# Designed miniproteins, single chains, continued (3): the designs that were tried, part 87

Each design is a single chain, and the fold is of that chain. pLDDT is the mean over its residues in the fold that is shown.

## One batch from the design tools (miniprotein)

Design m11019
Fold by ESMFold2-Fast:
Structure m11019 (fold): chain A 96 residues (1-96)
Amino acid sequence: FRKALINSLKNWKPFLPKISNYVKTAEEILSELETLEESELKGKTVAQFINLILNLDNLSTNTIKELLSIAEKYSETENPYVLTFITLLKLKLAEK
């Protein structure tokens, strides 16, 4: 599971620096993945894991809108992780 998530983050790497001032940096995310036990990751969905690592629950409505604007510029790349992130941001925006 950890290897799959790290490989997923590599696919996000060109995108992550664009949002790093709003969420955790790529380096901080990789550091957290390195310290987490496999058992802590077991049973989490991809969306729940993204939320945990990127700390989306603590973002303001304005920050979520800005992140969504940035992420949507990458939607045409058809990267499934970018699409998942866009969906998660839209859901968090609807909750606020």
Scores: mean pLDDT 55

Design m11020
Fold by ESMFold2-Fast:
Structure m11020 (fold): chain A 78 residues (1-78)
Amino acid sequence: DFKKKGEELKKKGEEFLKQGDIASASYHYSKSSEYYKKAGDEESAKEMQKKSDELSAQLGTWPVEEQIRAYIELEKEK
């Protein structure tokens, strides 16, 4: 059942997000969206895709200067 698979992946995404694993959370929300779409649940699919996109943007779509700044801050923590 595609809908049950979507719910399972959504729950795993939420668990990864609670652990601070944003990359794994984004991946699982994206996969959840695919299964909801296959199940015909367009609303849940859009919700999961939006969550995945927001988390992915947080990780990967930073300006170069912003990424360099984040690396400098991480190096100071050593």
Scores: mean pLDDT 72

Design m11021
Fold by ESMFold2-Fast:
Order: sequence, then C-alpha cells, then structure tokens
Structure m11021 (fold): chain A 91 residues (1-91)
Amino acid sequence: SEAALAELRAILRELAEIAARGDVEAYRAFAEEVAERVEEALAGLPDPAVRAELEAAIEEAVAAVRPRADAVTSKEAVAALLAEALRRAAA
C-alpha cells in the first residue's frame, strides 16, 4: 500500500502543477491519461476508509477543473483545491 499511496501522491502533485499553470485542457488530458494508474493504485490500498478518502479527494480535484476553462476562476484557486486534496490523501 505504501507504493500505491506514493503513486497517488505523485499523480496529485503533477495534477496540481499542471493546474497551477491554468491549463485546464492539459489537466484534463493528463487526468484521462493517468486514470488507469489511479484505479490500479486505489485497488492496491487495503484500508477501505483510506481508499474512499483518496478517491473522494481525487474526484474533488478533477471536478474543480473538468467542466470547462471558464469554470476556473484562477490557477491559484485550482492549485489550492488540488493541494487540499493531496493533504487529505496524505492525512
């Protein structure tokens, strides 16, 4: 599960970096590309509560960016949401 948690943290960190650039399309493309890796990493976590928390954090981060570029008020706001999701996943 350590390897799975490390992989999820790495993915969330990379998503946060992309979002900080304000590039919503790049964020969506990257999220779609890593979806399989996220599913595999989540499946590797033995604690259902931890898995559910990480899944919720990832879904919240994706939802913040996914609808369209005009739904993102600033790259700082998106970066803050992703940072919060990463902190919750790590806690």
Scores: mean pLDDT 61

Design m11022
Fold by ESMFold2-Fast:
Structure m11022 (fold): chain A 78 residues (1-78)
Amino acid sequence: GAMADAHGARTLAGVQAVGYLNQAKELVKKAKEDPENREEYIEKAKSYADQALSLAEQVPEIAERVKKGYEEIKKEIE
């Protein structure tokens, strides 16, 4: 069952990619609410966003959605 294994891996990678993207977005919000710790939040947000983008490459169905989210985060942290 290569298709069953691929489906399971795709589902997990997709969930993790969206999860990391949501974590990155939450950290960007925290950076705005807590300016004293902004640099730490931005660094963590960038790390999560990079991980989300990397995982999304394994899941073509969500790749464009994650790329769009990544670009939005990148604009917020530039």
Scores: mean pLDDT 77

Design m11023
Fold by ESMFold2-Fast:
Structure m11023 (fold): chain A 100 residues (1-100)
Amino acid sequence: SMEEKKKQMIELVEETRERIVAIAEEAGLADVARFARSYLGIVIHEIKTSDLSPEEMIKALETALNAVVAEAGKVDAAVAARIAEVARETLERLREILEE
């Protein structure tokens, strides 16, 4: 079931990346959208290719999501708040998957 949990976590983070990119693109923040797609893409790739513990996966994702929020916050506080809410929801769901 660990392989299945890892797959569910990856699918959730890929969905979250698309949600965050869409929020940034709809707001006209092309640089934020590109940053989110690239940085979250790198972290997703590391999770897929590295033998990370579930706790290490969550920490890596939290760090990346916080970096995206910070980048958005340099340009638009309201957009940053929306991305932060998506990040919070995602981290809560990731913890729920691990507790199954």
Scores: mean pLDDT 87

Design m11024
Fold by ESMFold2-Fast:
Parts: structure tokens; sequence; C-alpha cells
Structure m11024 (fold): chain A 98 residues (1-98)
């Protein structure tokens, strides 16, 4: 089960990277990223990782992929990273997939 989840997570992350490189529609890239996140969350749960680690993964996805301002602020506070730097990184990603 763990090996299957790891393989699925890796496949979906690779698919998202390929779709991004090929300039596929934003919707396809976001779908692959969401599937990669879901398999990664399942993998972490099976490995017995604390709930806080899984919550952090969701928070990072919301900040980096969705440019969620609340998630960006929470990450900036947690890691002592300037908010404007995290926002710039997230915007650069969004511009690349548009």
Amino acid sequence: MVEELQKKAEEKWEEAARLLKEGEPKEKILEALREALEYTKKLLKELGMPEEVIELLELRYRAAVEVDEEALRALAERFGTPLERLRASAKAFREKIE
C-alpha cells in the first residue's frame, strides 16, 4: 500500500511537471497537482506522520498553487519568510501556467 501511494504521488508530480513544460491548459496542470497532493497526503497518513505535517502540506499547496492570501500569511509567520517573497514566488508560478 505505501509503495503504491508513493508511486502514484510520484507519477502525478511528474505528470504536473510535464504538463507545465508542454504548456498544457492551466486546468490540466492544476488537476494533476491536486491529485499529486491527495496521494502525498494519503502516503503521509499511512507512514504515521503527525496531522500537523499533513496540514502544512495543504497550507503550502494553497499558498503556492492557489495564491491563497491567508495561507501565504500563515506560512510567512511560521517560517519567518517575508510575505512579499512568498507571494512573488506564487504569482510567478501562476503566470507560468496561464
Scores: mean pLDDT 79

Design m11025
Fold by ESMFold2-Fast:
Structure m11025 (fold): chain A 100 residues (1-100)
Amino acid sequence: SKEKELLKIELLLTLAAMMLRGYSLEELREFLEKLPDEEIRELGLEILEKYPTLDELLEELSKLLGLSKENVRKLARGMAFVDEEESREAAKKLEEILKK
């Protein structure tokens, strides 16, 4: 199923991005176990069991996307840090509202 392949790619990217942010394997398991969607939770835990390192996650992503490992690392890094910048901008806007 193309939908299952896309979900696997999304989970591989998300887990790789979280590892780049410094999350441990145990913290990633805790994150996945808290997800309300059973299919996503089960698939995510299966991925971590099979690919427990950043290098293994990036290798599988490289194969699935047909991109170099260098390019998938750049994608994962973008995901890891772009959300942090958006969160910082949202926090700044909230501080401006609360100072009034």
Scores: mean pLDDT 78

Design m11026
Fold by ESMFold2-Fast:
Structure m11026 (fold): chain A 120 residues (1-120)
Amino acid sequence: LEEALEHLEKALEHVEEVLKLAPDNPYLKKAKESIEKAIEALKKGDIKEALEHLSEAVTHLEKAIPEIPEESYPHLKEAVEHIREAALALMKEAETKEEINLAIAVVLKAIGVLFDIELR
């Protein structure tokens, strides 16, 4: 769990950097809240709840892409990459097929968002 927490704290730092460039963007604020909720869930040992919040965070970051300046894209990419690494770390700790499936879903969503950023 410590590896996943370290990645989520780094993801949060990068979302905060994007927010400096787009402070009024509602999707970035929602993504930040979702990451903070995922961190809280992991501190309680709730892998399923953490993965559900990470799925929401990735969805919000994707919705922010058309509304934020290109200058913010490196930080957005780092945030999504750290969420992907957190989900991969949680997949190794997963004890149920449901948790593994949720982790795979987060990883695939993150890959899709990273591709969207790169192709733009």
Scores: mean pLDDT 89

Design m11027
Fold by ESMFold2-Fast:
Structure m11027 (fold): chain A 98 residues (1-98)
Amino acid sequence: SVNPDRGLVRVEVDGDAEKADELVREVAQKMASQGWLRRIERLSPTEYVFEFDTLEQARRAADEIVEEAKRRGLKVTVTVLRYDPKSGKLTEVERVEL
């Protein structure tokens, strides 16, 4: 397709802003070092969206976020979204609740 689907990951942390920031910083550093991460947007003190070129990169990032959250003992909701740039449509493809 001339309009490949992009991947987004929405992260909601059940905790304070400091715990959310520490989790996001760790994962963002890993993803940025691999050249996958295009953008991070902070929606609230505990909610973030990561943007990736591909849905596969977004799924891998979601797995890393879930693993890091488990290691930290944090409760999180991680949602993987498919973005179609041709239609502007967002579709939820995966959700993990810890």
Scores: mean pLDDT 83

Design m11028
Fold by ESMFold2-Fast:
Structure m11028 (fold): chain A 100 residues (1-100)
Amino acid sequence: MLEVPEIKPSDSVKEILEKVLKGLEEIREKLEKGEVTNEEVAEYLRKLIEALKPFEDNPDVRALIDLLKELVEGLEKGASKEQVIAAIDNIISWLKSLLS
């Protein structure tokens, strides 16, 4: 089941980014194993973007939203599973660099 991480109004930016990182690592593994489709990934990402919108005044959260929107656009244009995994890996690497 693809559950969007619970982002609380009291969460710090660091906690938000850590929750998103964990969620993206989980969905990447499920997609690689064929447990989820590209369409289910797109739905998850759209829900994640909506959950992040209240925090978009933070520049790191805004940048994350923009990267997730580009990934959704790629999925809607028929990106392959391999292209989607590579894009998720790029976002994961970027999030890890912010949290270092």
Scores: mean pLDDT 86

Design m11029
Fold by ESMFold2-Fast:
Structure m11029 (fold): chain A 61 residues (1-61)
Amino acid sequence: SQVQQQEQQLQDELGRQMQQITDRIARYDAAGDRVGVEQGLQEAQQLSQQYDKQLQQLRQQ
């Protein structure tokens, strides 16, 4: 269905964005930037929350 296709696209997009955040966190960690690591983890949490909201909206149509 259209909804299933959109869910897959949303999951793929989340995966790509999460990988970018994870790579950024790894660079901060390697540099000893604890604040940068914490900010990256917060960004990842916000992205997950945004994904959940988008998924909920998609399923309600």
Scores: mean pLDDT 84

Design m11030
Fold by ESMFold2-Fast:
Structure m11030 (fold): chain A 61 residues (1-61)
Amino acid sequence: SELERARRELEALVKKLSELVKQGYVSRDQAFEGAVAYGVSLGLSRSAAEKLVREGFERYL
């Protein structure tokens, strides 16, 4: 489904952003805001995007 594609695309971004946060290139707050905005742009609700980004950072950071 389109929502499944949106979730996978957001997860891929969160993985990349997690590496940048680990390397000190971006703050966690900057990465969180950017990833949530991207998820919303893909058609996810803000609450769904925020949940996926939080869970992703807990998994990858």
Scores: mean pLDDT 86

Design m11031
Fold by ESMFold2-Fast:
Structure m11031 (fold): chain A 100 residues (1-100)
Amino acid sequence: SPLEAAISFLESLKEEIIELAKQSKSLEEFVEKINYLLEIAEDAAKLFPPEIREFILKTVEELRKALEESKKKKLSNEEVAEKLSEIIDKAIEELKEKLE
């Protein structure tokens, strides 16, 4: 279903964020890589039905905002990945509630 596909998409996005945090040598490099990943996520969201698309786009905007706030606070890559993971986990939980 489109809803199950959206959950899998968000789970994959979370895994990529965690991996990029480990691979990036600085917060600046990590932020740049995540911004590219979020652009890809916004484009991929267009393939979903309108209601799910709007939900994914809202989640991406929340991730982008958290990323900018984290950059200002000079957090570690691991701390940023944790914050972004929490946003994604909440989004996945909200989508799972719609399946019931």
Scores: mean pLDDT 87

Design m11032
Fold by ESMFold2-Fast:
Structure m11032 (fold): chain A 87 residues (1-87)
Amino acid sequence: SSAAEKARKEKLEKEIDEGMLRIAIAVLDPEAVRRILEKMGVPEEVIEEVERVLREAQERFDSVKPTAENRREIASEAARRVEEILE
């Protein structure tokens, strides 16, 4: 069934893109996040808002003690804000 095959492919591609997006946010890579959001068809104005969140997160990370705890907290807050923007 061509309809089921198309649905499976679209679901898999979405899951891959969402997984790549989570990794890019966790490492605070704004260029990777932009490429993934562009591939997902997210509008430019929304991408610019997400990039602003990531820049603020990166500036915050650079200003604090470079511990795994601080990295996790900053990345988690950035991921939460990005999720809110993409809803």
Scores: mean pLDDT 80

Design m11033
Fold by ESMFold2-Fast:
Structure m11033 (fold): chain A 69 residues (1-69)
Amino acid sequence: LTREQIVETALEIAREEGIGAITLRRLAERLGVSVGTLYRHFRNKKELMKAVIEREIEEGMELIKRAVA
């Protein structure tokens, strides 16, 4: 499991249900790993959310705009 895979999966959840729907449990379920495995890549949920938001700003914004339009 890579940091990039975790962020990409979190982005999928954010696009489908919104950023608030990103939880450690849902993310672990989607990736088929334990919550503890996620902590190997991110110190906590706040660090994960920062990475997700940064990626959204750079690349994911067009999908959010399309969903809103």
Scores: mean pLDDT 74

Design m11034
Fold by ESMFold2-Fast:
Structure m11034 (fold): chain A 75 residues (1-75)
Amino acid sequence: SVAEELRKRVEKYRELAEKAGLTGDPSALGAVGWAAEQLGIKPEEVAKWMKEKGLTTAQAANELSALVAERERAR
């Protein structure tokens, strides 16, 4: 099912975000990893951006997801 496939992809993205040194809620980590891939940004670059801005993983997930949604609306 689509839901099961999305869940597996989120788990994969969570692992990628953790490898980049990010910590936090698994759903937020998965969202950051997924959104970074959609935007063509490396998770390590997201981690650097978060440190520079003082963002939590949840805040970063919200901001990156908003950028992805805006790009999708423009398509």
Scores: mean pLDDT 78

Design m11035
Fold by ESMFold2-Fast:
Structure m11035 (fold): chain A 99 residues (1-99)
Amino acid sequence: ELEKLAEEFAEKYKERLMTVSNAPEDKAEEAQKNVLDYLMKNGTVEEIKELDEAVDLQIQIRDLVEQGKKSGKLDEAIQQAEQLAKQFEAKLQKKKAMK
């Protein structure tokens, strides 16, 4: 399961770098390889899932703000983004409190 999750995360990470960060393909491929190598050597299933959730949240927030700017619904988008960020922070704090 770890190997499959690491491969899936690394592939998603490459796509996100190219689409969200507008990274050139060669740099995105290098980052994908580095992330895959790191996760396979040092990652756990739990950590990979947590990283995937964090990256998905960042993309969701960015998309909401961008769409809000284009549609004139920026205030609505900011409210949704703040709520998502607050929920994620609360989840991280719960993990720290359980140590």
Scores: mean pLDDT 72

Design m11036
Fold by ESMFold2-Fast:
Structure m11036 (fold): chain A 64 residues (1-64)
Amino acid sequence: MEVTKEQAEKIIEIVKKSDKPLTVRQLAEETGISLEELRKVVPLVREDEPASAYLGEILDHFDL
């Protein structure tokens, strides 16, 4: 499955609305996007890091 711009916008929305830090692993589980697919957008993504750390790279990749 390839990450689309629509999915990227949903990821950003989910992370911004979360009252607690979501890890990349938790984000992958909520969106159904695998870590392998997320690595196509953010090559150095780590599953135990907060997803909010990668928002800037996701925005840059999709020109958001």
Scores: mean pLDDT 75

Design m11037
Fold by ESMFold2-Fast:
Structure m11037 (fold): chain A 65 residues (1-65)
Amino acid sequence: ILSDPELRKLFLEQVEKSMEVIKYAVEKRVAEKEGNEEAAKEAQEKLDEAAKEAQRLDAELQALK
């Protein structure tokens, strides 16, 4: 499973992007609570980008099964 270098790399990238999604979701909520509309907008844009990349990596992992 994780002994395959290609699968291991792809899995780690997917995990990293999933963590970025969580990180930016938290940053967005914090900015919203603080009333920082600019920071909330930036966090949303980064969240959308990270979610898009996570979906792409998930599709690549599915294709290798």
Scores: mean pLDDT 79

Design m11038
Fold by ESMFold2-Fast:
Structure m11038 (fold): chain A 125 residues (1-125)
Amino acid sequence: MAPAATTNPSVPASNDPRLQYMRDVVVATLEAHPAAGYFLYPVDTEKSAPDYLKVVKDPVSLGVIRAQLENRAYTTAEQVVADLDRMFENVRKYYPEGSPIRIDNEELWALYQALVAELRKLPVD
């Protein structure tokens, strides 16, 4: 934890401790989990799920979220949370209950909920 150097709490800062937590703890922990394999790369809509985009309008993967974090495309922790929530909801919309991907989704969701609970303890001002 390095929350000591916020420059202006009333303006979005490039050193937002909540955004750093999402990048360095939440996304990193999810990527390292054994159940993360299906989520590390975009869904193959041509080979594995040709009708995926018919069911899921805004596909996202951990790999896409990681790339956006590295490229500083997110300005708030809430934007990362929204993309993660969409990733988990997309799996629930497309894959049937009991499928390996759905089972992995629910394991990662439980871990994600515990990690995001810690986000609420981080300073916003």
Scores: mean pLDDT 74

Design m11039
Fold by ESMFold2-Fast:
Structure m11039 (fold): chain A 96 residues (1-96)
Amino acid sequence: VRPVLSEEEEKAVEYILKALKAALAGDEEKAKEYAKKAVEYARKAGMSEEEVKEIEEALKLAIEKALAGDIAGAVGAVLRALGIILDHALKKAKEA
């Protein structure tokens, strides 16, 4: 069985989760730093500019919601970003 996620996709996921944790802790600067790293790794993973833009917007929303105390909204936005990465990985896994 082939791995579903590439190393770059795994790093993007790790940084998305780190961004959420930082935002929930009230650390806006760290949350934005980790979100930028997640976007960088999504690009390195070969995701399209449209997919990368959707991830960037989802992470921006997640940080805004977390800082406002809307934990459910923040988690929902993070799940959207993770879904985009997973869909990309699954599509690549089916191509051959």
Scores: mean pLDDT 83

Design m11040
Fold by ESMFold2-Fast:
Structure m11040 (fold): chain A 106 residues (1-106)
Amino acid sequence: SPIFQLTLLSFRALAISGDVFVAKRMLEKGKTDLAIEQLKSAAEMAKDNAERAEELGLMDVAELFRKTAELLEKAAEAVKKGDVEKAKELLEKASELLKEAQKKIM
């Protein structure tokens, strides 16, 4: 069912948003390695969701998830380099793209 597939995309987008929130909290607590692992996991989930959206013909949604994945990967690299402020800015941009993707799915 197309409605079921859209519901799964929406659910996965919320899961990615939750992972981003958890990563921000880990950074605030100085748990840098755990934050990096969480961000990498979230990026892979965003890539998987982009492929799923593309298979459904939702090209705009797919592009938003691909850009989200890129921002999350850049955030992980920023954390590795000790640039926590840049990582936070990238995570805010990723959160905005996830909200836009949710609006287009619903």
Scores: mean pLDDT 88

Design m11041
Fold by ESMFold2-Fast:
Structure m11041 (fold): chain A 78 residues (1-78)
Amino acid sequence: AAELGREVVAALDDPERAAALDERALAELRRLAEAGRLDEVARAYAATARAATEAGLMSAEEGEALVAKYEAKAAEAA
């Protein structure tokens, strides 16, 4: 899930690939949430926030805050 989220962000300049990866990422996140794997869901959001920050889609400060928030949620859910 985390790797797939990062791959979606990396593929944003290729709309066809980004759309296909986004569908896969959403399907995987839904399955993990239904299975009670909230730790994996939180890690996927943290990884996506890191990738979005690296791609310039958000500030480093915003990215760091989101990563810390979701990593804390992942630890709490584990």
Scores: mean pLDDT 70

Design m11042
Fold by ESMFold2-Fast:
Structure m11042 (fold): chain A 68 residues (1-68)
Amino acid sequence: GVQNAINSLRAIASIGNSQGQQLANQAIQALQQQDYDTARQLAQQAGDLVNNPGGRAGALSNIDLAQR
């Protein structure tokens, strides 16, 4: 659900630089607003910026599951 997506984004934020952390936090806010398209875009940017392809893939998968 949404909590798994939030947890994946928090993991990206915990190991990223300041820009990656900001993007991951913005993706969490988008998820809380049920804006899944914005959440996916921000999650992709955060994952790419912190060079974490596994975390990126996991976050995107969890966002897709949260969208139902």
Scores: mean pLDDT 77

Design m11043
Fold by ESMFold2-Fast:
Structure m11043 (fold): chain A 74 residues (1-74)
Amino acid sequence: APEAEAGRRADEGAVLLGKIVKEVASKFDTPAFKEAKKYAEQLTPENALKAARLLNDYFGEGEVGKLIQEALAK
């Protein structure tokens, strides 16, 4: 069902985003990352969206993706 698929995708995205934000925030000590890490500590779709918005606003579209890939390249 579309509703079940959307819910599963949102939950998976929230968990993945939270893991990525925590990993990246551990390597960077900036105000934007501290704020994003705070939202990532409570993994909900709403908090995941807020964390993603903060990272995107700080680094711009595409730059967040590069930073995340660099953090995960270990």
Scores: mean pLDDT 58

Design m11044
Fold by ESMFold2-Fast:
Structure m11044 (fold): chain A 86 residues (1-86)
Amino acid sequence: SALEERARAAGRGMGVAFASAKAAGIEAPPVVVEALSEEHFREAALEGLTRDMGLSEEEAEALVEAMMERHGETVRESVALGRAAA
């Protein structure tokens, strides 16, 4: 769906940002990066849904929660692909 595509794009973008920061010499420990990756993807997805789709913050939060429950593995893969792509 369009919402899933937007959320996936936001996650990929966040992964690229992490890789770019590492390339610039800003590197976090692996355990911290793993924990932050999911949290940052959630935040990026919320921003994408509100800004690009025009949804309210409450509606976007509910959709992100449903997406994380339904597509948790896809979320993690999207962040990993973004990090690898940069």
Scores: mean pLDDT 63

Design m11045
Fold by ESMFold2-Fast:
Structure m11045 (fold): chain A 76 residues (1-76)
Amino acid sequence: DLLEELEKAALAGDVDKAAELLSKIPKTSENTAKLVGLVLRLVGIVLDGELGEVSEEEKEKARRALETILKALKKV
């Protein structure tokens, strides 16, 4: 699943791989909803981290993944 591979690339901070995967994902409403869902989950983890609800490590992983996705979206 290209969206699962995108999540893995984002967590690894691999902007180029994330951009390649984003370019290959069909621009359907279903895939757009899944991508939005991934972004919202990552935002939720960052916000929970600011409130002390998740570990600093989990917060930093989610923040890095969000930054990676945003940078990748600028390339496609």
Scores: mean pLDDT 81

Design m11046
Fold by ESMFold2-Fast:
Structure m11046 (fold): chain A 64 residues (1-64)
Amino acid sequence: KEVYTLEEAAEILSKLGFGPHTDGVATPENLAWVEEAAARLGLPRDGFFTREEFERLLEYLAEQ
């Protein structure tokens, strides 16, 4: 998959143990958390992540 929506990214990150809820659900709290993390990394706020942007987000979160 070449692009992830914010909801898809939040769901995947939740399944990987990232965010306030880690049950694999894109809750409003998880969506807000992902947007904040993306903002800290300087990623575009367009509601989508390219595969490269999502990989950069994962690397950033793994370093925390």
Scores: mean pLDDT 78

Design m11047
Fold by ESMFold2-Fast:
Structure m11047 (fold): chain A 84 residues (1-84)
Amino acid sequence: AATVARERAGIDDAVAYAIEQAKKVGFLERAQELAQKARDHLDAAEAGSPEETQKHLFEAGAYAGLLQIFAESAKLGDEAEKKR
């Protein structure tokens, strides 16, 4: 019964990290869009049937992972531009 709460805590932690990175390079809005998609799937997992919960938890984790990759890529891109 605590699965959604545990996944939400993990995703919120990952999202907070990614937003901090994106904020430093001016990509906060894009990071917030991906974070919202992750949270939308968490909300769907919480409201859905037990069968749908697993699918939505997986999708929420996938969006959190994309958010982290996006934040890291944005940071590297900004650093590369500044080195010119």
Scores: mean pLDDT 72

Design m11048
Fold by ESMFold2-Fast:
Structure m11048 (fold): chain A 83 residues (1-83)
Amino acid sequence: MPGMEILREVAGPHSAVIEFRFDGRTYTVAVMRVLDETLTLVFDEKGRAVGGGDAAAPRFDIDDPEVRAHLEAAVARARALLE
């Protein structure tokens, strides 16, 4: 992957948030542990939800495979911070 520019990375015992820039756009990925489930929510620069669900198998409403790959990598990174 051409470099994902990480703007912010915050982790706690039950949540992690990564904000990154790719192709001039900013995305926010949140991963949270909720009642034995690990869930993700993904937002674009306008605060629109563009993905979410199970952090192990997230769903994205983005057709660009390169953007999707960066979102998948950011979710995996946030999920790893919760271990």
Scores: mean pLDDT 81

Design m11049
Fold by ESMFold2-Fast:
Structure m11049 (fold): chain A 64 residues (1-64)
Amino acid sequence: MKKVAIVVVGEEGLAKAEKMKPLLEKAGFEVEIIVVEDAEAAREKTLELLRERPDVEVLASLPA
């Protein structure tokens, strides 16, 4: 099963990711939502996932 990690900033990002999760799961993906404090933390988390979890596709939603 193909895995997708959604990296989002704050509560607004979480709400958006939660709406996307059922659509991605219906398409056959295993979805993980990762909430971070700001855009810098989102960038670092995205790079960490790309480095340490090559089996996972990363979707990052940044505010700027």
Scores: mean pLDDT 77

Design m11050
Fold by ESMFold2-Fast:
Structure m11050 (fold): chain A 99 residues (1-99)
Amino acid sequence: VEEAIKNLKKALEYARKAAELSEGVNPEMAEHFRRAAELFEKAIEAVKNGDYETAIKYAREALDHLGKAAELATPEARQYAIEASNYAGKALDILEKAK
């Protein structure tokens, strides 16, 4: 499951970049990106602890926040949300097979 952690770290990186770009633009959008990043951090910790069910739950909640942020996002921030979602999806595929 090292690949799941790598993909979650990539998702976290893009969520953080999106949050940074959103600061001062739209507080609600920035909050959703920050919530997604926090949830990806929790998902990574859950994977490290062997708790794949909890990791999947946090990653799915992060995807929900990314979706809400993307509706409010500038084109640049939306592109980072798409990248984060793609990496989170790859991690979810790996974790579902590891259950």
Scores: mean pLDDT 86

Design m11051
Fold by ESMFold2-Fast:
Structure m11051 (fold): chain A 67 residues (1-67)
Amino acid sequence: MEEQIKQAGKTAEEGARLLGWSDEEVELYGKMAEEAARQLFENPGKSSDERGLEAAKGVKKAREEHK
């Protein structure tokens, strides 16, 4: 589970780097992918909209926890 979530983030980061995004944008996109994957594993019975909202909240929280 956690390894798969981390792998989703790394895959997103590789894709963003191939598109020429900045390191900060790559990291943010990776975190978005990790939160989306986490919601799929933690709330498989929830709707896509509910999981998307929770993933967005997770990304916001992670950004706020960054200095």
Scores: mean pLDDT 72

Design m11052
Fold by ESMFold2-Fast:
Structure m11052 (fold): chain A 100 residues (1-100)
Amino acid sequence: MKKKLEELKERILKGEDLGKIMEEILSLGYFTPTEVEEIRKLEPTRELVSAALVQAMAKERITKFPDVPPILIATDGTLLGKEAYALGLVDEEELKRLGG
């Protein structure tokens, strides 16, 4: 799983098809059927696709980073801003908007 998540991160950074990347993230089994259906109703923006990837990575890493909360995509732009910034998924200005 780590290699696939890293591949998806690089594809987001390269500006590849966000809809295709979102579907691949949702297919990895980190999301419930209800979460998948709700996310599919949203436009696959860079922020939403990045949030979904950070949530998948957080679930994969939670046993090693128990103080990193699971990310719930509740609204557009809901990210763990500091984690997304550390992963290079958002820039400093995006971090200010998402992280508060």
Scores: mean pLDDT 63

